# Ledger of designs, part 75: designed miniproteins, single chains, continued (3)

Each design is a single chain, and the fold is of that chain. pLDDT is the mean over its residues in the fold that is shown.

## One batch from the design tools (miniprotein)

Design m10599
Fold by ESMFold2-Fast:
Structure m10599 (fold): chain A 74 residues (1-74)
Amino acid sequence: SKKEQLLEKALKRAKELYEEIKADPTVSDDERQVRFARLLAEIAEEARKAGLSTDEIKEIVVKVANYLWKLDDE
């Protein structure tokens, strides 16, 4: 489904961003949070433009946010 394809793409983007930030010691905690927030906003916008329902967009955003903040907490 479109939702599953967008979620898979979003999780891959989230992992790539997390690994990029982890490899760069010049990225501050504040800048890291800004980059995470920007990614989530871009994912939500892409899902909205793809015609997903509000509930489907929320599901994707929540799953990606939980993934990013779980990695950041570990």
Scores: mean pLDDT 83

Design m10600
Fold by ESMFold2-Fast:
Structure m10600 (fold): chain A 95 residues (1-95)
Amino acid sequence: SWSDVIVRPNPLLAEILREVGETRDTYTLGEVMLGIFRWMEKNGLFDPENPGIVNLSGTKLGELLGVDSIDMSDTFGLAELLLSASTPLQPWVRE
């Protein structure tokens, strides 16, 4: 589950997340992915003739991730790209 991975978005990813009302400093990776899906929907990036592929060419998200498209069936690939745009955090437990 992506809920076990805590990240701090980089400044450009944080800007994208603010456009869908996400203003926190840290998120689970799953929360970031849901924010990105909402951002893509808000910007009309889903093609009804090709729903498996999202074209990011010329978008802030495409610039951030360094890709011109994403495969919506490849959630692991999207997770890796979002991790590259974030700082992973671990909760420190002193035992």
Scores: mean pLDDT 78

Design m10601
Fold by ESMFold2-Fast:
Structure m10601 (fold): chain A 73 residues (1-73)
Amino acid sequence: MSLIEKGEAYAALAALYGQQGNAEKAYEYARKSREFYEKGGKEELGKKNVEGAAQAALAAGQTESARAILEGG
C-alpha cells in the first residue's frame, strides 16, 4: 500500500469515527492521514480529504468530532 493510499485509509477512518461521535479517534486518524500525505508529498490533497471527513461528521450532526478532524489534519 502506498503512502497516499494509507493517507486515504486514515481519512476514511477519521470520517467513520467522526460520524459516530468519537472525537478522540477522529482526531487520531486525521493526524495519521496528514502524516502520510505529507510523507507522500501530497499535502494539499491530504487537506482536501480531511475537509471531506470533517464535512461527513458535520452531516451526521457531530460538530465536536468535525472540529477534532480539522485540528488533527
Scores: mean pLDDT 84

Design m10602
Fold by ESMFold2-Fast:
Parts: structure tokens; C-alpha cells; sequence
Structure m10602 (fold): chain A 78 residues (1-78)
């Protein structure tokens, strides 16, 4: 059980680091989108910035799903 508990802790630490990295990138992309809108930039530039935000959102969602699946498998070994 202790080895599985250590694996869970490492999985949680890795998930938290990756989540924080993606969250920071997504927030920066949102800030960029807001600045583009404020500056009255062309819709094409705004759409590209929105697509980047959407991409990070999907990566965050997928990361959470993968984390939960791995966590559930490890918990069954406890």
C-alpha cells in the first residue's frame, strides 16, 4: 500500500505542475485576446487568439481525464 500511496502522490504532483503550466498559458492567451479586442484588431486575429484559448482548454480537460483514469487505477490497487 505504501508504494501505491507514493505513486499516487507523484501522479498528483505531476498533474498539478502540468495543470499550472497549461492554466498559466491559457490565462496569458485570454489576456492577449482581451488586448486584441481593446485595440480593435481584425476579427481574423481575434479568431486565432480564441482558437489558442480553446486548444489550451481542451488540453486541460484531457489532462484532468487522464489524471482521473490513472488515479482510479492506482486506487483499485490499495
Amino acid sequence: SKEVEEKIKKLEEEYQKKFNELSTKRMAAIDKLNELKKAGKPQEEIDKAQAEIDSYRKEITNLAKEYQEKLDKLRKEL
Scores: mean pLDDT 88

Design m10603
Fold by ESMFold2-Fast:
Structure m10603 (fold): chain A 70 residues (1-70)
Amino acid sequence: KLYEESLEKQEKLARERKDPLTLINIAEAYYKRGEKEKAVELVNEAISIAQERGDEFALELAKKLLEKIK
């Protein structure tokens, strides 16, 4: 259960931990709320982290979400 007041806290934690999968999940939550700009920002961060880690699975998920948002 994701509460509105918890999204910013979860976003900060995911950024600090450099967790691309959690960032993708948070970006999708922002997208579903109509906050496309914030969702795009988080997806781009997830792409950068996934590329640095060589995480092909996270990279594919982030790219698919980015296409859905745009």
Scores: mean pLDDT 79

Design m10604
Fold by ESMFold2-Fast:
Structure m10604 (fold): chain A 120 residues (1-120)
Amino acid sequence: MKLHIEVLERPDFDEEEARRYAEGLALRHVIETGKSALVIVITGDKAVGALYLFGAKTSDLLDPLKPQFPELKYGGSDSSAFFSLPASQVEAFVKALAERAEKLPLRDATDEEISEWIRR
């Protein structure tokens, strides 16, 4: 699979804690495997996600999903993004996102890209 996807429930986290946790797990996966990674953390009625993507822009993956998920909010760069959406939408969102990811020319991260995230 060219994109690693994890969904976790942490009702004990606030939104900021959930965001930091998602970022840490996604980045760890990228550093350890070189693969693009998505981690979503559900906290209460809301979900937050971190995405690291190689071979395509984060907007190429997320923008086509906005009409189906109008409450999806995201920001970031071409290679990394943070997003939020209602927890009730996560299952449908992950399915749609996985289908979209299969159509994108995703690749493994280069050693140089990984070194940038390690703070070279």
Scores: mean pLDDT 83

Design m10605
Fold by ESMFold2-Fast:
Structure m10605 (fold): chain A 80 residues (1-80)
Amino acid sequence: MKVEIELPNGKKIVLEIEGDVTVLELVEKLIEKAPEYKEPLEKIKESLLKDPETANYIIPEERIEEEARRILLVAEEVYL
């Protein structure tokens, strides 16, 4: 599936997701598609690696856009 995400800076990106996506995999996709947020997203990834239950949580399709926006908001507010 293709999910359109508006970045906190107002730019739009499209994520291509095949099948199920975990929280960790979503963060990795965001790092690939939003390189301007790479450093804060890498910090979120480091935090997720300490919480494997959250990292390996499979995001329902209907929540992927919401979760991506939440991750990007945390990246902007905590690490920028």
Scores: mean pLDDT 80

Design m10606
Fold by ESMFold2-Fast:
Structure m10606 (fold): chain A 71 residues (1-71)
Amino acid sequence: SLTVGSLIKLIFSGKLTDEEIAELISEETGLSLEEARELIKLIQDPDYQDLILELKDKPVKETYEILKKKK
C-alpha cells in the first residue's frame, strides 16, 4: 500500500518524474491526475513540511484531504 512516507521518498529520490509519480498516486488511491499533481506540489512545499512529517504513516488519500483543508 502507498503511504505518505514512501511517496516522500519517491519524490525526493529523483528516480521518477512528477508525472510518473502522479500516475502512480492516481492508480493506487483513485485520486485524479490533477489532485495527484496538487499533492506532489504540497509535499514539495516548505510551508507544509512539518504537517507532512506528522502524516507520514497515513494513507495518501487521507493525507491529501487533510492538506487540502489547511489551504
Scores: mean pLDDT 79

Design m10607
Fold by ESMFold2-Fast:
Structure m10607 (fold): chain A 69 residues (1-69)
Amino acid sequence: SSELEKELKELLELIKDIYLNGNEEQRKKLLELLESRQEELDRLHEMPEEEQIELLKELIKELEEIKKS
């Protein structure tokens, strides 16, 4: 559970950082990413922990790319 908690905290901090400190293009990409993954995010709590961690790692990588743009 510590890995899941770590990934969740990292995801939330990246979202927060982009929302507060990003430009308009970065915020748009953030919203588009969240919208494209909405079905998976809505079902996150129903997934095995290992699958939750992998999904969160994928989202974190995509958010890091948005932050670098």
Scores: mean pLDDT 84

Design m10608
Fold by ESMFold2-Fast:
Structure m10608 (fold): chain A 67 residues (1-67)
Amino acid sequence: MKAVQVHPHPTKEGIIVVAEAETEEEARELVKEAIKKALGDDAEVVSEEIEKLDNGYYRVVAHVVKK
């Protein structure tokens, strides 16, 4: 199952995008799509973290700001 969440950053401007998917590549694509939907075509990824979960899914967490 694929999951994507978008939240305001708690301490800085921009958004936090969290995506979970069965593969790292799928999770990264979900993040890319969510960024485009939330911020349009102007976006800068400030940080990105990738974690493999206990259930074998991958979680990508990205902090993104609009340019």
Scores: mean pLDDT 77

Design m10609
Fold by ESMFold2-Fast:
Structure m10609 (fold): chain A 118 residues (1-118)
Amino acid sequence: MEHADEAIRLVAEAVRLAREGAETGNPELFDKAIEKFEEAVKHARRMAEEAERLGQPDAVRHFREAIKHLEEAVKALRKAREAMRNGDYEKARQYVDEAIEHASEAVRHLTEARRAME
């Protein structure tokens, strides 16, 4: 499996865990989702380095944008966890929605980066 496909699968797993955490009121699922997003960032960084070495600036830009969105998703989930610990389930849900929107943008950029390397 390509590193881009692995990053995309990790993002999909993180989104599933984040949604379940919000639905079940389990903040530990947000920690698992953050772990998956951080693993996806590591894959995207390695791919950005390889794209730069191969002289593919369009792919590099898309991997960097994906990394930025994944980092924002992690930030949103950390806020969701804190809100849930404080009993603010509505605010936690809002942060989960923010994380999912960033995850969607990250997947779009990972897909475009993969195409730019072809």
Scores: mean pLDDT 88

Design m10610
Fold by ESMFold2-Fast:
Formats: C-alpha cells, structure tokens, sequence
Structure m10610 (fold): chain A 98 residues (1-98)
C-alpha cells in the first residue's frame, strides 16, 4: 500500500512539473531535460506530488495552472480531464491511508 501511495504521489508530481513548465512557456529542450532529471530521481516528483496532496493552496495553484495551459494551447477539455485524474489519484491516496 505504501508503494502504491508513492507511485501516485510521483504521478501527481510529474504532472505538476510538466504543467508548470508549459505554464512558464519553457522550450522543448528544457522540458526534456527536466523529464530526464525526474526519471533519474523520481523522489523529486514524489515530493512535489505529496505537497499537492497535503497542501490545499498548492493544489489550487496547480489546478489553475492546468486550466491556464489548457486555454493557451486550445486543449481545455484535456486540461479538465487531467484535473479529474489528479483528484481521483488524491482520493485513492486518502483511501489507502485509511
């Protein structure tokens, strides 16, 4: 169960990092470099994901950035699906902790 929580936190953190880079307008080379860094050290993504799960303000900020990226890139429906997926993952973590 702890292993599954860590996997979900890593997924949430990786998604948050990707959205942040797109929100800032990072070039593809920078996005690829960060992706490689997270693959080499998944604990960085895991820590970010845990913060989003535990901190309502950080979660709210992340959700707003997902929506903003969706608007900028014309993929608003995909952005809402990403938000739904993240919320579902957070709910799964809460159930596993019970």
Amino acid sequence: KKERIEQLETLIGAAATGVELHYEGAPEEEIAAVEKELLEDPSLARERGREIVEDEEKRKEFIERVREVGRREGVEELAERIIESIEKRIEEIKKLEE
Scores: mean pLDDT 78

Design m10611
Fold by ESMFold2-Fast:
Structure m10611 (fold): chain A 120 residues (1-120)
Amino acid sequence: SLEEIIKEIEEILERFKELRDKVKAGGDLEEILKEAEELVERLKKLVGEFLDLNPDIPVEKKKEIAENVGKIVENLNNMRLALNDPSLSEEEKRELIIKNLEEMIKSIEKIIEIMKEVLE
């Protein structure tokens, strides 16, 4: 159901918050990036399923969802770039990855908000 899809996306949101906290606690950045990549692919699939089950969503709301998915993908790419940048210290990499995760969290929260509004 649409409500079950939203609930699964809310679970993904909580996992992103856990990843942010793991970065702050000194966790392995390569492992955290792998988990973030898996969560983004799951999120993209769930968003696609939501849109397929509700084709009558206003075009403006579909665009806003797509824009927020785009921001999530951009921030994930920025995490990869930061991790692979030899000019950055481990501390600088952690700070950038935290910022990218926080931006992804905001975008996921916005997707959930739009999806809940569409179900009203």
Scores: mean pLDDT 91

Design m10612
Fold by ESMFold2-Fast:
Structure m10612 (fold): chain A 81 residues (1-81)
Amino acid sequence: MLSEFEKEIEELMRRAVLAIAEGRTEEARELADRIRDMLLKRNEIDLAIGYLEFLRLVAEDRGEEELVEYLDEQIRELKEL
């Protein structure tokens, strides 16, 4: 993992968590997709799973059922790689 790259991912994660907390489901989904795609381009599959699982926990805590379902599907697809 590259330090500067990880800082960019962590900033996107902070934005995603805030979007979930504020009920901005579409923005949260877009941010999750960006995090996933950035990590996949670096072949960091396990790290992508970890970050999406964390966002799923935040979404579940906030009662964002549709986002939880979306993240579960993305995590499942990553585990099949």
Scores: mean pLDDT 85

Design m10613
Fold by ESMFold2-Fast:
Structure m10613 (fold): chain A 81 residues (1-81)
Amino acid sequence: KLSLEEALEYLEKALDLYKVPEEVKKKVLDMLREMIEKKYSKEEAQKKLAELAEWMKKQGVPQSVVDAIVTVLELLYEEAK
């Protein structure tokens, strides 16, 4: 089971590899923190991830990168909750 700090560190490293803009990186890190701290249900987490995916697409993030980020977020949330 990952701590909140470990989950955020892993996510930050993944976002750096994907070369996402700093604003996108901050929003994605804030989302993982919120999901873990508020202990979202699976349904709540899915809704928040769908909203984040739409927002990232509007920021010009490619679909393949959006899909990769959402997958990493889901995995880290499951390990940290």
Scores: mean pLDDT 83

Design m10614
Fold by ESMFold2-Fast:
Structure m10614 (fold): chain A 76 residues (1-76)
Amino acid sequence: EEEKKRRELREKAERDELYQKGLGIAFNTHPEKVTEEEKKKYIEALEEALQEARQDPRFTDDYIKFLEEALKKLKE
């Protein structure tokens, strides 16, 4: 019960952080602050999120497009 709720909260928190950091990087708000190690982590997380979004039809095209755009900016 608690471990299940923790898992849900963790997944939501991680997705939220991915959106926040991905958005910041994609919009070029703090490119110098992002280290190569951090970039790699965001890229891996975003790629995983993209795979899940593609498999789940409940995810919108907007969501997939946003992840792709953020990923493209991170690879810059």
Scores: mean pLDDT 66

Design m10615
Fold by ESMFold2-Fast:
Structure m10615 (fold): chain A 99 residues (1-99)
Amino acid sequence: GEIEELLKKLEELVEELIKLDPSLAPLARKLLELTKKLVEKLLELGKEEEAKEVLEESIEALEEAIEALKKGDRLKALLILIGAILRLIGELLDLELEE
């Protein structure tokens, strides 16, 4: 399904980022972990379109971080990953409060 294709792309981008800069592996893996957790909770609630949006936003963040690394801008990549992680934490907290 579309969700499975997006998850596979997300996992492939995490591996690509880690190959470019292994020092960012903990942040890239945390982004993947939080994205999967939020997507699972959204799918359990029947919010499939919101789950797709979360996957697409995490994919975009990883693509932007990878582009920054390819241009030698490690700080920009770091800030993109931190921003995406903070967004996911906020969305997980909001979802818990809405239940």
Scores: mean pLDDT 89

Design m10616
Fold by ESMFold2-Fast:
Structure m10616 (fold): chain A 65 residues (1-65)
Amino acid sequence: TDAQKSGAAAYEAGKAGDYAAAASGGHEAFRVGTGNQKNGGYRAYLGGVRGDAAAAYAGGKEAFE
């Protein structure tokens, strides 16, 4: 799904320390996803905004499932 693709993008960005890309991917997964995709996307968004790489990639992975 589009949410899973955005979650995967946030996961890779978080692993690379690209906080802006992690926030964008997490926000999109939150916007279009449901359940774990939405929850993980929100976590990745917050991680990206706060510069927390561990939260960003963990949330992105949850959104990707």
Scores: mean pLDDT 80

Design m10617
Fold by ESMFold2-Fast:
Structure m10617 (fold): chain A 88 residues (1-88)
Amino acid sequence: QMTQRQQNRNVVTHGFRGSVMSQQYGNTSSSVSSNQNTMTFVQNSTYMPQSVQTQVVTVTSQSRSYTQNGNTQSGVQYNNRGRSMVRS
């Protein structure tokens, strides 16, 4: 689908600024998943789920993929090979 234009979008609805936006740690992964279930119920009773629900589900799905990638791929392989590096 062509709707995947916001892959780096993170569900920062219930997160704090500063460290929360840190894409290297997978803290958002668990918080986002649990929070989504709660919001879905509230929005269904308070607001029209047609618009709000669609955004919440989409954003969470993308956030989870990215967060999991960062956690799984976060294994920084330090290039210990002797590369041409001249200090100055």
Scores: mean pLDDT 41

Design m10618
Fold by ESMFold2-Fast:
Structure m10618 (fold): chain A 52 residues (1-52)
Amino acid sequence: MTREEIEKLVKEAGGRVVGYSGSTVFITFPEGVDPSEVKKKIEKEGFRVVVL
C-alpha cells in the first residue's frame, strides 16, 4: 500500500494523515468517527497506525 492510498483511505473515512515515521502512520479523526475500519486496513498491509 502506497502513502497516496493510505491518505485516500483516511480521507474517505473522514480523517486526516498528520505524518509518517518509518512504517508508522499518524492519523486523526473528528469526534464521533470510528477509525477502526481504516486502521485495520492499513495495519493489514504492514503499517502501524497511531490515532491522535
Scores: mean pLDDT 81

Design m10619
Fold by ESMFold2-Fast:
Structure m10619 (fold): chain A 65 residues (1-65)
Amino acid sequence: MDLPDIDPEAAGKVLAQTALDRGPEHAAAGIRGLEKAVPEYGEQIREAFLAALPEDLRKEVEALL
């Protein structure tokens, strides 16, 4: 049974919202978890996540990755 397609843009936006609500460390843990669970989409989710962050939060998250 094929897994439903993961929308990496939607996943990235959810992680960006997590960074805004819970801080950059929670979002960094989330992206690492998704990279382990769905490695085929890991790069796309990471790119969408970082693109959705404000510049200041993006720098903090990149320091944690």
Scores: mean pLDDT 73

Design m10620
Fold by ESMFold2-Fast:
Structure m10620 (fold): chain A 98 residues (1-98)
Amino acid sequence: PLTAAEVRAMSDEEQKKLMLELDEKNRERLEKIAEEIIELAEKSTEEDEEKLAEKIREYARELALEVTGEEEPLLVELFATLISGRAAELLARREAAE
């Protein structure tokens, strides 16, 4: 239903609304991806930071393809932001609990 052309035509405000909708619809999957990213980060050295960023982008591309059928760059960035945000929340929670 959502096309890559529609995503490209979105204003900043519309992009924020889309991000909230995508976060809600993909909550469970985003949390699982974020957990995987955090586990990798905890095992990683400084040289692995580039690999972590690449893995986040790979998941973001996969999710964008599922939504529009295309790797729309704007949608990829929205998903990468959601994954990174979830990972940051999980890391903060672990630090507070331990």
Scores: mean pLDDT 78

Design m10621
Fold by ESMFold2-Fast:
Structure m10621 (fold): chain A 85 residues (1-85)
Amino acid sequence: SDAVREAEKAIAEADYAVELGEQALKSGNPEALRRAIDLLEEAAKKMREASEQAKDVNPDLYEKGREAIEKAEEAARKLREHLAS
């Protein structure tokens, strides 16, 4: 279904954004940090919407989506704290 496909895509985008965030944190580049934060926040938002629509069709995907949201939000928090310091 479209909801399942969108949830899978959102999970992949969230994983990619987390990797970019880790690279940005190592580089200390403020512009890279801001971009990674924006991508993580957007990925979490899309994931929340897609995962909610998929939960009745694919419960395992819903759980993966929830974990991906928590991971992305935690990554964004760490990057935001680093940017503020």
Scores: mean pLDDT 79

Design m10622
Fold by ESMFold2-Fast:
Structure m10622 (fold): chain A 67 residues (1-67)
Amino acid sequence: SAVDEAIARLKQAGGFPASTPDEELLRYIKELIDQGRLSYEELRAMLLALGVSEATAEEVLRRIEEV
């Protein structure tokens, strides 16, 4: 799916192995946000810079909020 591809791009951008479970990456990102080290606005901008559509970026952000 477009969301799965977007998460794969985040793994590459963050230096994570492609084999990293999606939930592990999303939990890590959520922890950064909860610590104030990353904002949802910054993450959205990063996803758009990686070529992810706005609609897909919103779905990724929602999935992170749900973990």
Scores: mean pLDDT 86

Design m10623
Fold by ESMFold2-Fast:
Parts: C-alpha cells; structure tokens; sequence
Structure m10623 (fold): chain A 94 residues (1-94)
C-alpha cells in the first residue's frame, strides 16, 4: 500500500521531497540512493499528472497494445489509478 499512499499524497499536492522521504522511511534506503529516490519521486508526480490528463483507460489501452505486440497474455484484472501511475513512473525511470 506504499504505492497507494504515494499516489494519494501526489494527488493532494505533495512535493517530490515529501514523496522521497516517505519512500526512504518505508524502504530503509541508504543515503547513497537519495538521488535515485528523488528521481523516482519526480517520476511518480509526472505519472500522476499524465493519468489526470489521459485517464486510466487510455493508459490501460497502451499497456494492452504493448502486451499484444509482444505476444504476451492480457490480464483480465481491473487496472487501478495506482497501477497506471506505477507503469508510467517505471517507464520514466528507464
């Protein structure tokens, strides 16, 4: 549920620094990873904004197309806002 907490805080207008602190406290990340954690926090904020613009359904359609093109099975599980944000944030970290 850390992912759900991060999305709720981002929706409430939390800063990247506030999200980074929550990640560090919850995961016990060493100080050497502080910059990577801040980068992840910024990616989450950008992903939340993208979901607001596009909607969850549009992100789900993008994922389903990529899975089909890769020859992978589609999931019948309902995609949540948290799932859509996680997908987009992961892509931004690449």
Amino acid sequence: SLAAELVELARAGASAEELAELIRENKGTPEEYDEQVRRLARAILAAVEEVRRRGVAAVEEEVERLLEEAGLERSDDKVSEVDAVAYLAARRME
Scores: mean pLDDT 77

Design m10624
Fold by ESMFold2-Fast:
Structure m10624 (fold): chain A 90 residues (1-90)
Amino acid sequence: DDVTLRLLELMADAIDTIVSSTPADRDSTIAHIDQVGEEIGRLLGSEEAGQSTRDTLLSMYDRIMSDPSYRKTLERTRDELRREAERLRR
């Protein structure tokens, strides 16, 4: 399923951007989150799905700034999404 593969890739890349970000990258990280939400909304034909994705990613970004354990959780989620995407390419 090409849509599912693209969704997994977009989410994994967004999470990777979040976990790799520094406070100096805030504006570019938020812009990337906005772009991912917009792309997912288009892929699913649902503005609500796009907005929900954006809100989820922004929540993740806010949490990593104060919770070191959450960064490790996001790294695991990123790696799981990338592994699933690789499985679907075969």
Scores: mean pLDDT 84

Design m10625
Fold by ESMFold2-Fast:
Structure m10625 (fold): chain A 68 residues (1-68)
Amino acid sequence: SMEEQWERWREELLRMAREEGFSEEELEALDKRLQEVMAEHKDAPLEERERAFLRVYAETVRRHRARR
């Protein structure tokens, strides 16, 4: 299902963030934000949900890398 796909994407993005060197606090903040985005876009078209999720992740990674 799409909800199962969202959960798999969330888990994968958190795994990738851990590999990028995110702290425990950064991972918790990212996880919370990803869950919020899932709730906000629950009734949105599939493509819009995917774009919103990936955008939040990309913005978060960009901020992390800029502060290295």
Scores: mean pLDDT 77

Design m10626
Fold by ESMFold2-Fast:
Structure m10626 (fold): chain A 96 residues (1-96)
Amino acid sequence: MKEKLIEEAIKLIDEAMDLISREGETADVDTQAELTLINITLFLAKEAAEKGDYESAIEAVKFAIERVKNYTGLSPETKQKIIELLEKARKLLEEA
């Protein structure tokens, strides 16, 4: 059961990273820089989760959520979807 929770959390992180990458394709330079930092943070969260470092993974996801919330360069629809995916991933990692 724990393995399945972690796999689902990683899948949600990957989906959030894909949405961020798609927004980056048409974004200005400042937005691309912020989205790149968020994606690096999520990549580190995924790596930590895969290695069983759930505390580091949870902290990285929380940091990414706060950056997304505070960044105005994202469309409201995409911003809400990313936050939803990351909040679900955080809860799954906390349950693992």
Scores: mean pLDDT 83

Design m10627
Fold by ESMFold2-Fast:
Structure m10627 (fold): chain A 86 residues (1-86)
Amino acid sequence: SPKEEEIAHLQRTLDRILEEIQRGYREKLSLEELRKRIQEIVEKEKPTPEQLELIISHLRQMKAIRPEHAEYYDVAIEVLEEFKKK
């Protein structure tokens, strides 16, 4: 169904973003390189404004749980907020 496809698309986009954040701190990726990778995911997946809001909300929750990785979550949130303003 269209709703199932929408949920699958949201989940795929979120999972890709989380994977890049996790890779970033694990591999000591620069915040600039992480920013670029998150931008590429958003440009490819083209999430809706509603999907962006849900992803941002989830990332804010993850940042609260893992404050030691806050800088990587902040970069991802910043990129998503910039796309939401479009």
Scores: mean pLDDT 86

Design m10628
Fold by ESMFold2-Fast:
Structure m10628 (fold): chain A 60 residues (1-60)
Amino acid sequence: GDEEEAEAGNRGGALAVIAGAQGDAAASRKYGEQGIEAGPSPAGREAARKGMEAGLALAA
């Protein structure tokens, strides 16, 4: 449902930030992209995108 789609996006974004904080840009991108793909929820996709951007910045 919509909650599961939002949860998947939020999880992807959170994992992307954690991976980026550990210096793993490739894992950050992978988790962010998986979160974006997880469902059609705009809010979930935005959360995954922002998490990926934050993770990539942390890994840089």
Scores: mean pLDDT 75

Design m10629
Fold by ESMFold2-Fast:
Parts: C-alpha cells; structure tokens; sequence
Structure m10629 (fold): chain A 103 residues (1-103)
C-alpha cells in the first residue's frame, strides 16, 4: 500500500535522522516520504521494488536538490555524489520539495 511505502521510507530516514537534519533543511527531510511516494505514483521512479526504501529516499532527495528527473541508467553511487554536492542548495530547494509533496 502507499501508506506502507511511506512508513518504510520514514523508518529508513529515522535510522540517520539526526545526521540528515545537520545536512539538509528540516522541511525537506520531513517531506521526503510523501515526495518519494508521489514520484513513484507519477512513474518517475520506475520499478520501485528494485530499490531499498533508503535508496528511494536518496533518489527523491536527488530530485529535490537538483530539480533533475531521475534517470535509472545513472548509477545510484553517482546519484549519492550529486546529493552530497548539492547539500548547500537544500534551503533554496524547499519550494520544490513542497510542490513535489503535493503531486
């Protein structure tokens, strides 16, 4: 179910919540489960069953920080590097996060 999916993403985020809150705007961290679910519903994360909830959270975070659509041909290691490189943009990405949470 969609609610079960959001709960799984939230649980994965809770394992590193304090670290995430030091690196990213709290509003983005709060909205990530909803954003991830909406990206899956919109078909923007194809084959979600091939990823862990934590990997899906990283993909959602990548989309929020860069504004770029997820391309499944790009290795997750490269996605993770892009997330690290764009940590300083988290505050300016809040409006995009709010829009993606409302899909």
Amino acid sequence: SLEGFKAAVRKALDLSREELLKRFHPKIVELLPEIAANLVKAGQIPYPHLYTPGQIAIIALYTVLTGEPYDPSIPLTKISVKVIQNESKSEEAVPRAEELAKL
Scores: mean pLDDT 87

Design m10630
Fold by ESMFold2-Fast:
Structure m10630 (fold): chain A 89 residues (1-89)
Amino acid sequence: SAELQTQRNGLLQMLAEELARERGIDLAAAPSEEEARKLREELLERARELWEADPEAARERALARARELGASEEELEALEAAFDAVEAA
């Protein structure tokens, strides 16, 4: 469904943002908007590869980051539910 694709894209973006953070990549510091877009696309592809290779590790990474950012228990449960829904589809 469109809702599941939206959830999957959202989770993928979260994983890509965490990869950027771990690698010290600052998209705002990119020399151009074109370079920033290219870096973002590469991060999304790498996040997808990592998620497909190890879904459990990807989930743990997303939850750990959300917790680090001060996510509430309700937000963490919603994130777990989003992973469950996408993985069941």
Scores: mean pLDDT 81

Design m10631
Fold by ESMFold2-Fast:
Structure m10631 (fold): chain A 97 residues (1-97)
Amino acid sequence: MEAIELLLKGAKENPETAKEVLRVLKEALEKAKQGDITGLIGLLIRAIGDLIDAERDPSTPQGVIDALKGLVLVIQSLLQGNIEEAEEAIKAVEKEL
């Protein structure tokens, strides 16, 4: 899945950003398991905002952009009911950190 590839690339290139993204991924997974769709949408809006800001700043490392793109894709997948994909993404990122 493209999301996992982007997250792993981000983790290798920028571990500090990847740790923060991992924290948000775990929060998103917990909200999805609780059925907190409003909270999950809130996390998606914040992630998209962070990605737009990162892409607008030419000094932002590519690893930061890749990690944020991966985060957005996983939250979108959770909103579609794909819990397993988010769990796989979290495990993959934890293994690289």
Scores: mean pLDDT 84

Design m10632
Fold by ESMFold2-Fast:
Structure m10632 (fold): chain A 84 residues (1-84)
Amino acid sequence: LSSEELKKKIQEQLEKAKKRLEEAAELARRTGREGWEEFKKVAVDEFNNILKLGDELGAPNELLNQAVNELSRAVEEAAARARE
């Protein structure tokens, strides 16, 4: 894969992760404890998805670290919105 194709695939996975986190956060806001347990599960699943994708694509550590940091930020932002 070219550097651009690799970045694109990781960005697509991050966009999917952000959508799933927003949906899980909305569920947590509406259902409370049960939704928060699902939110935690979605967050763990999405970290595993990004790490697995990075391994499969042979992503450089710098790019993978950037993706993990971006996902961590997205989890914090979604959780904060759900606690509103």
Scores: mean pLDDT 83

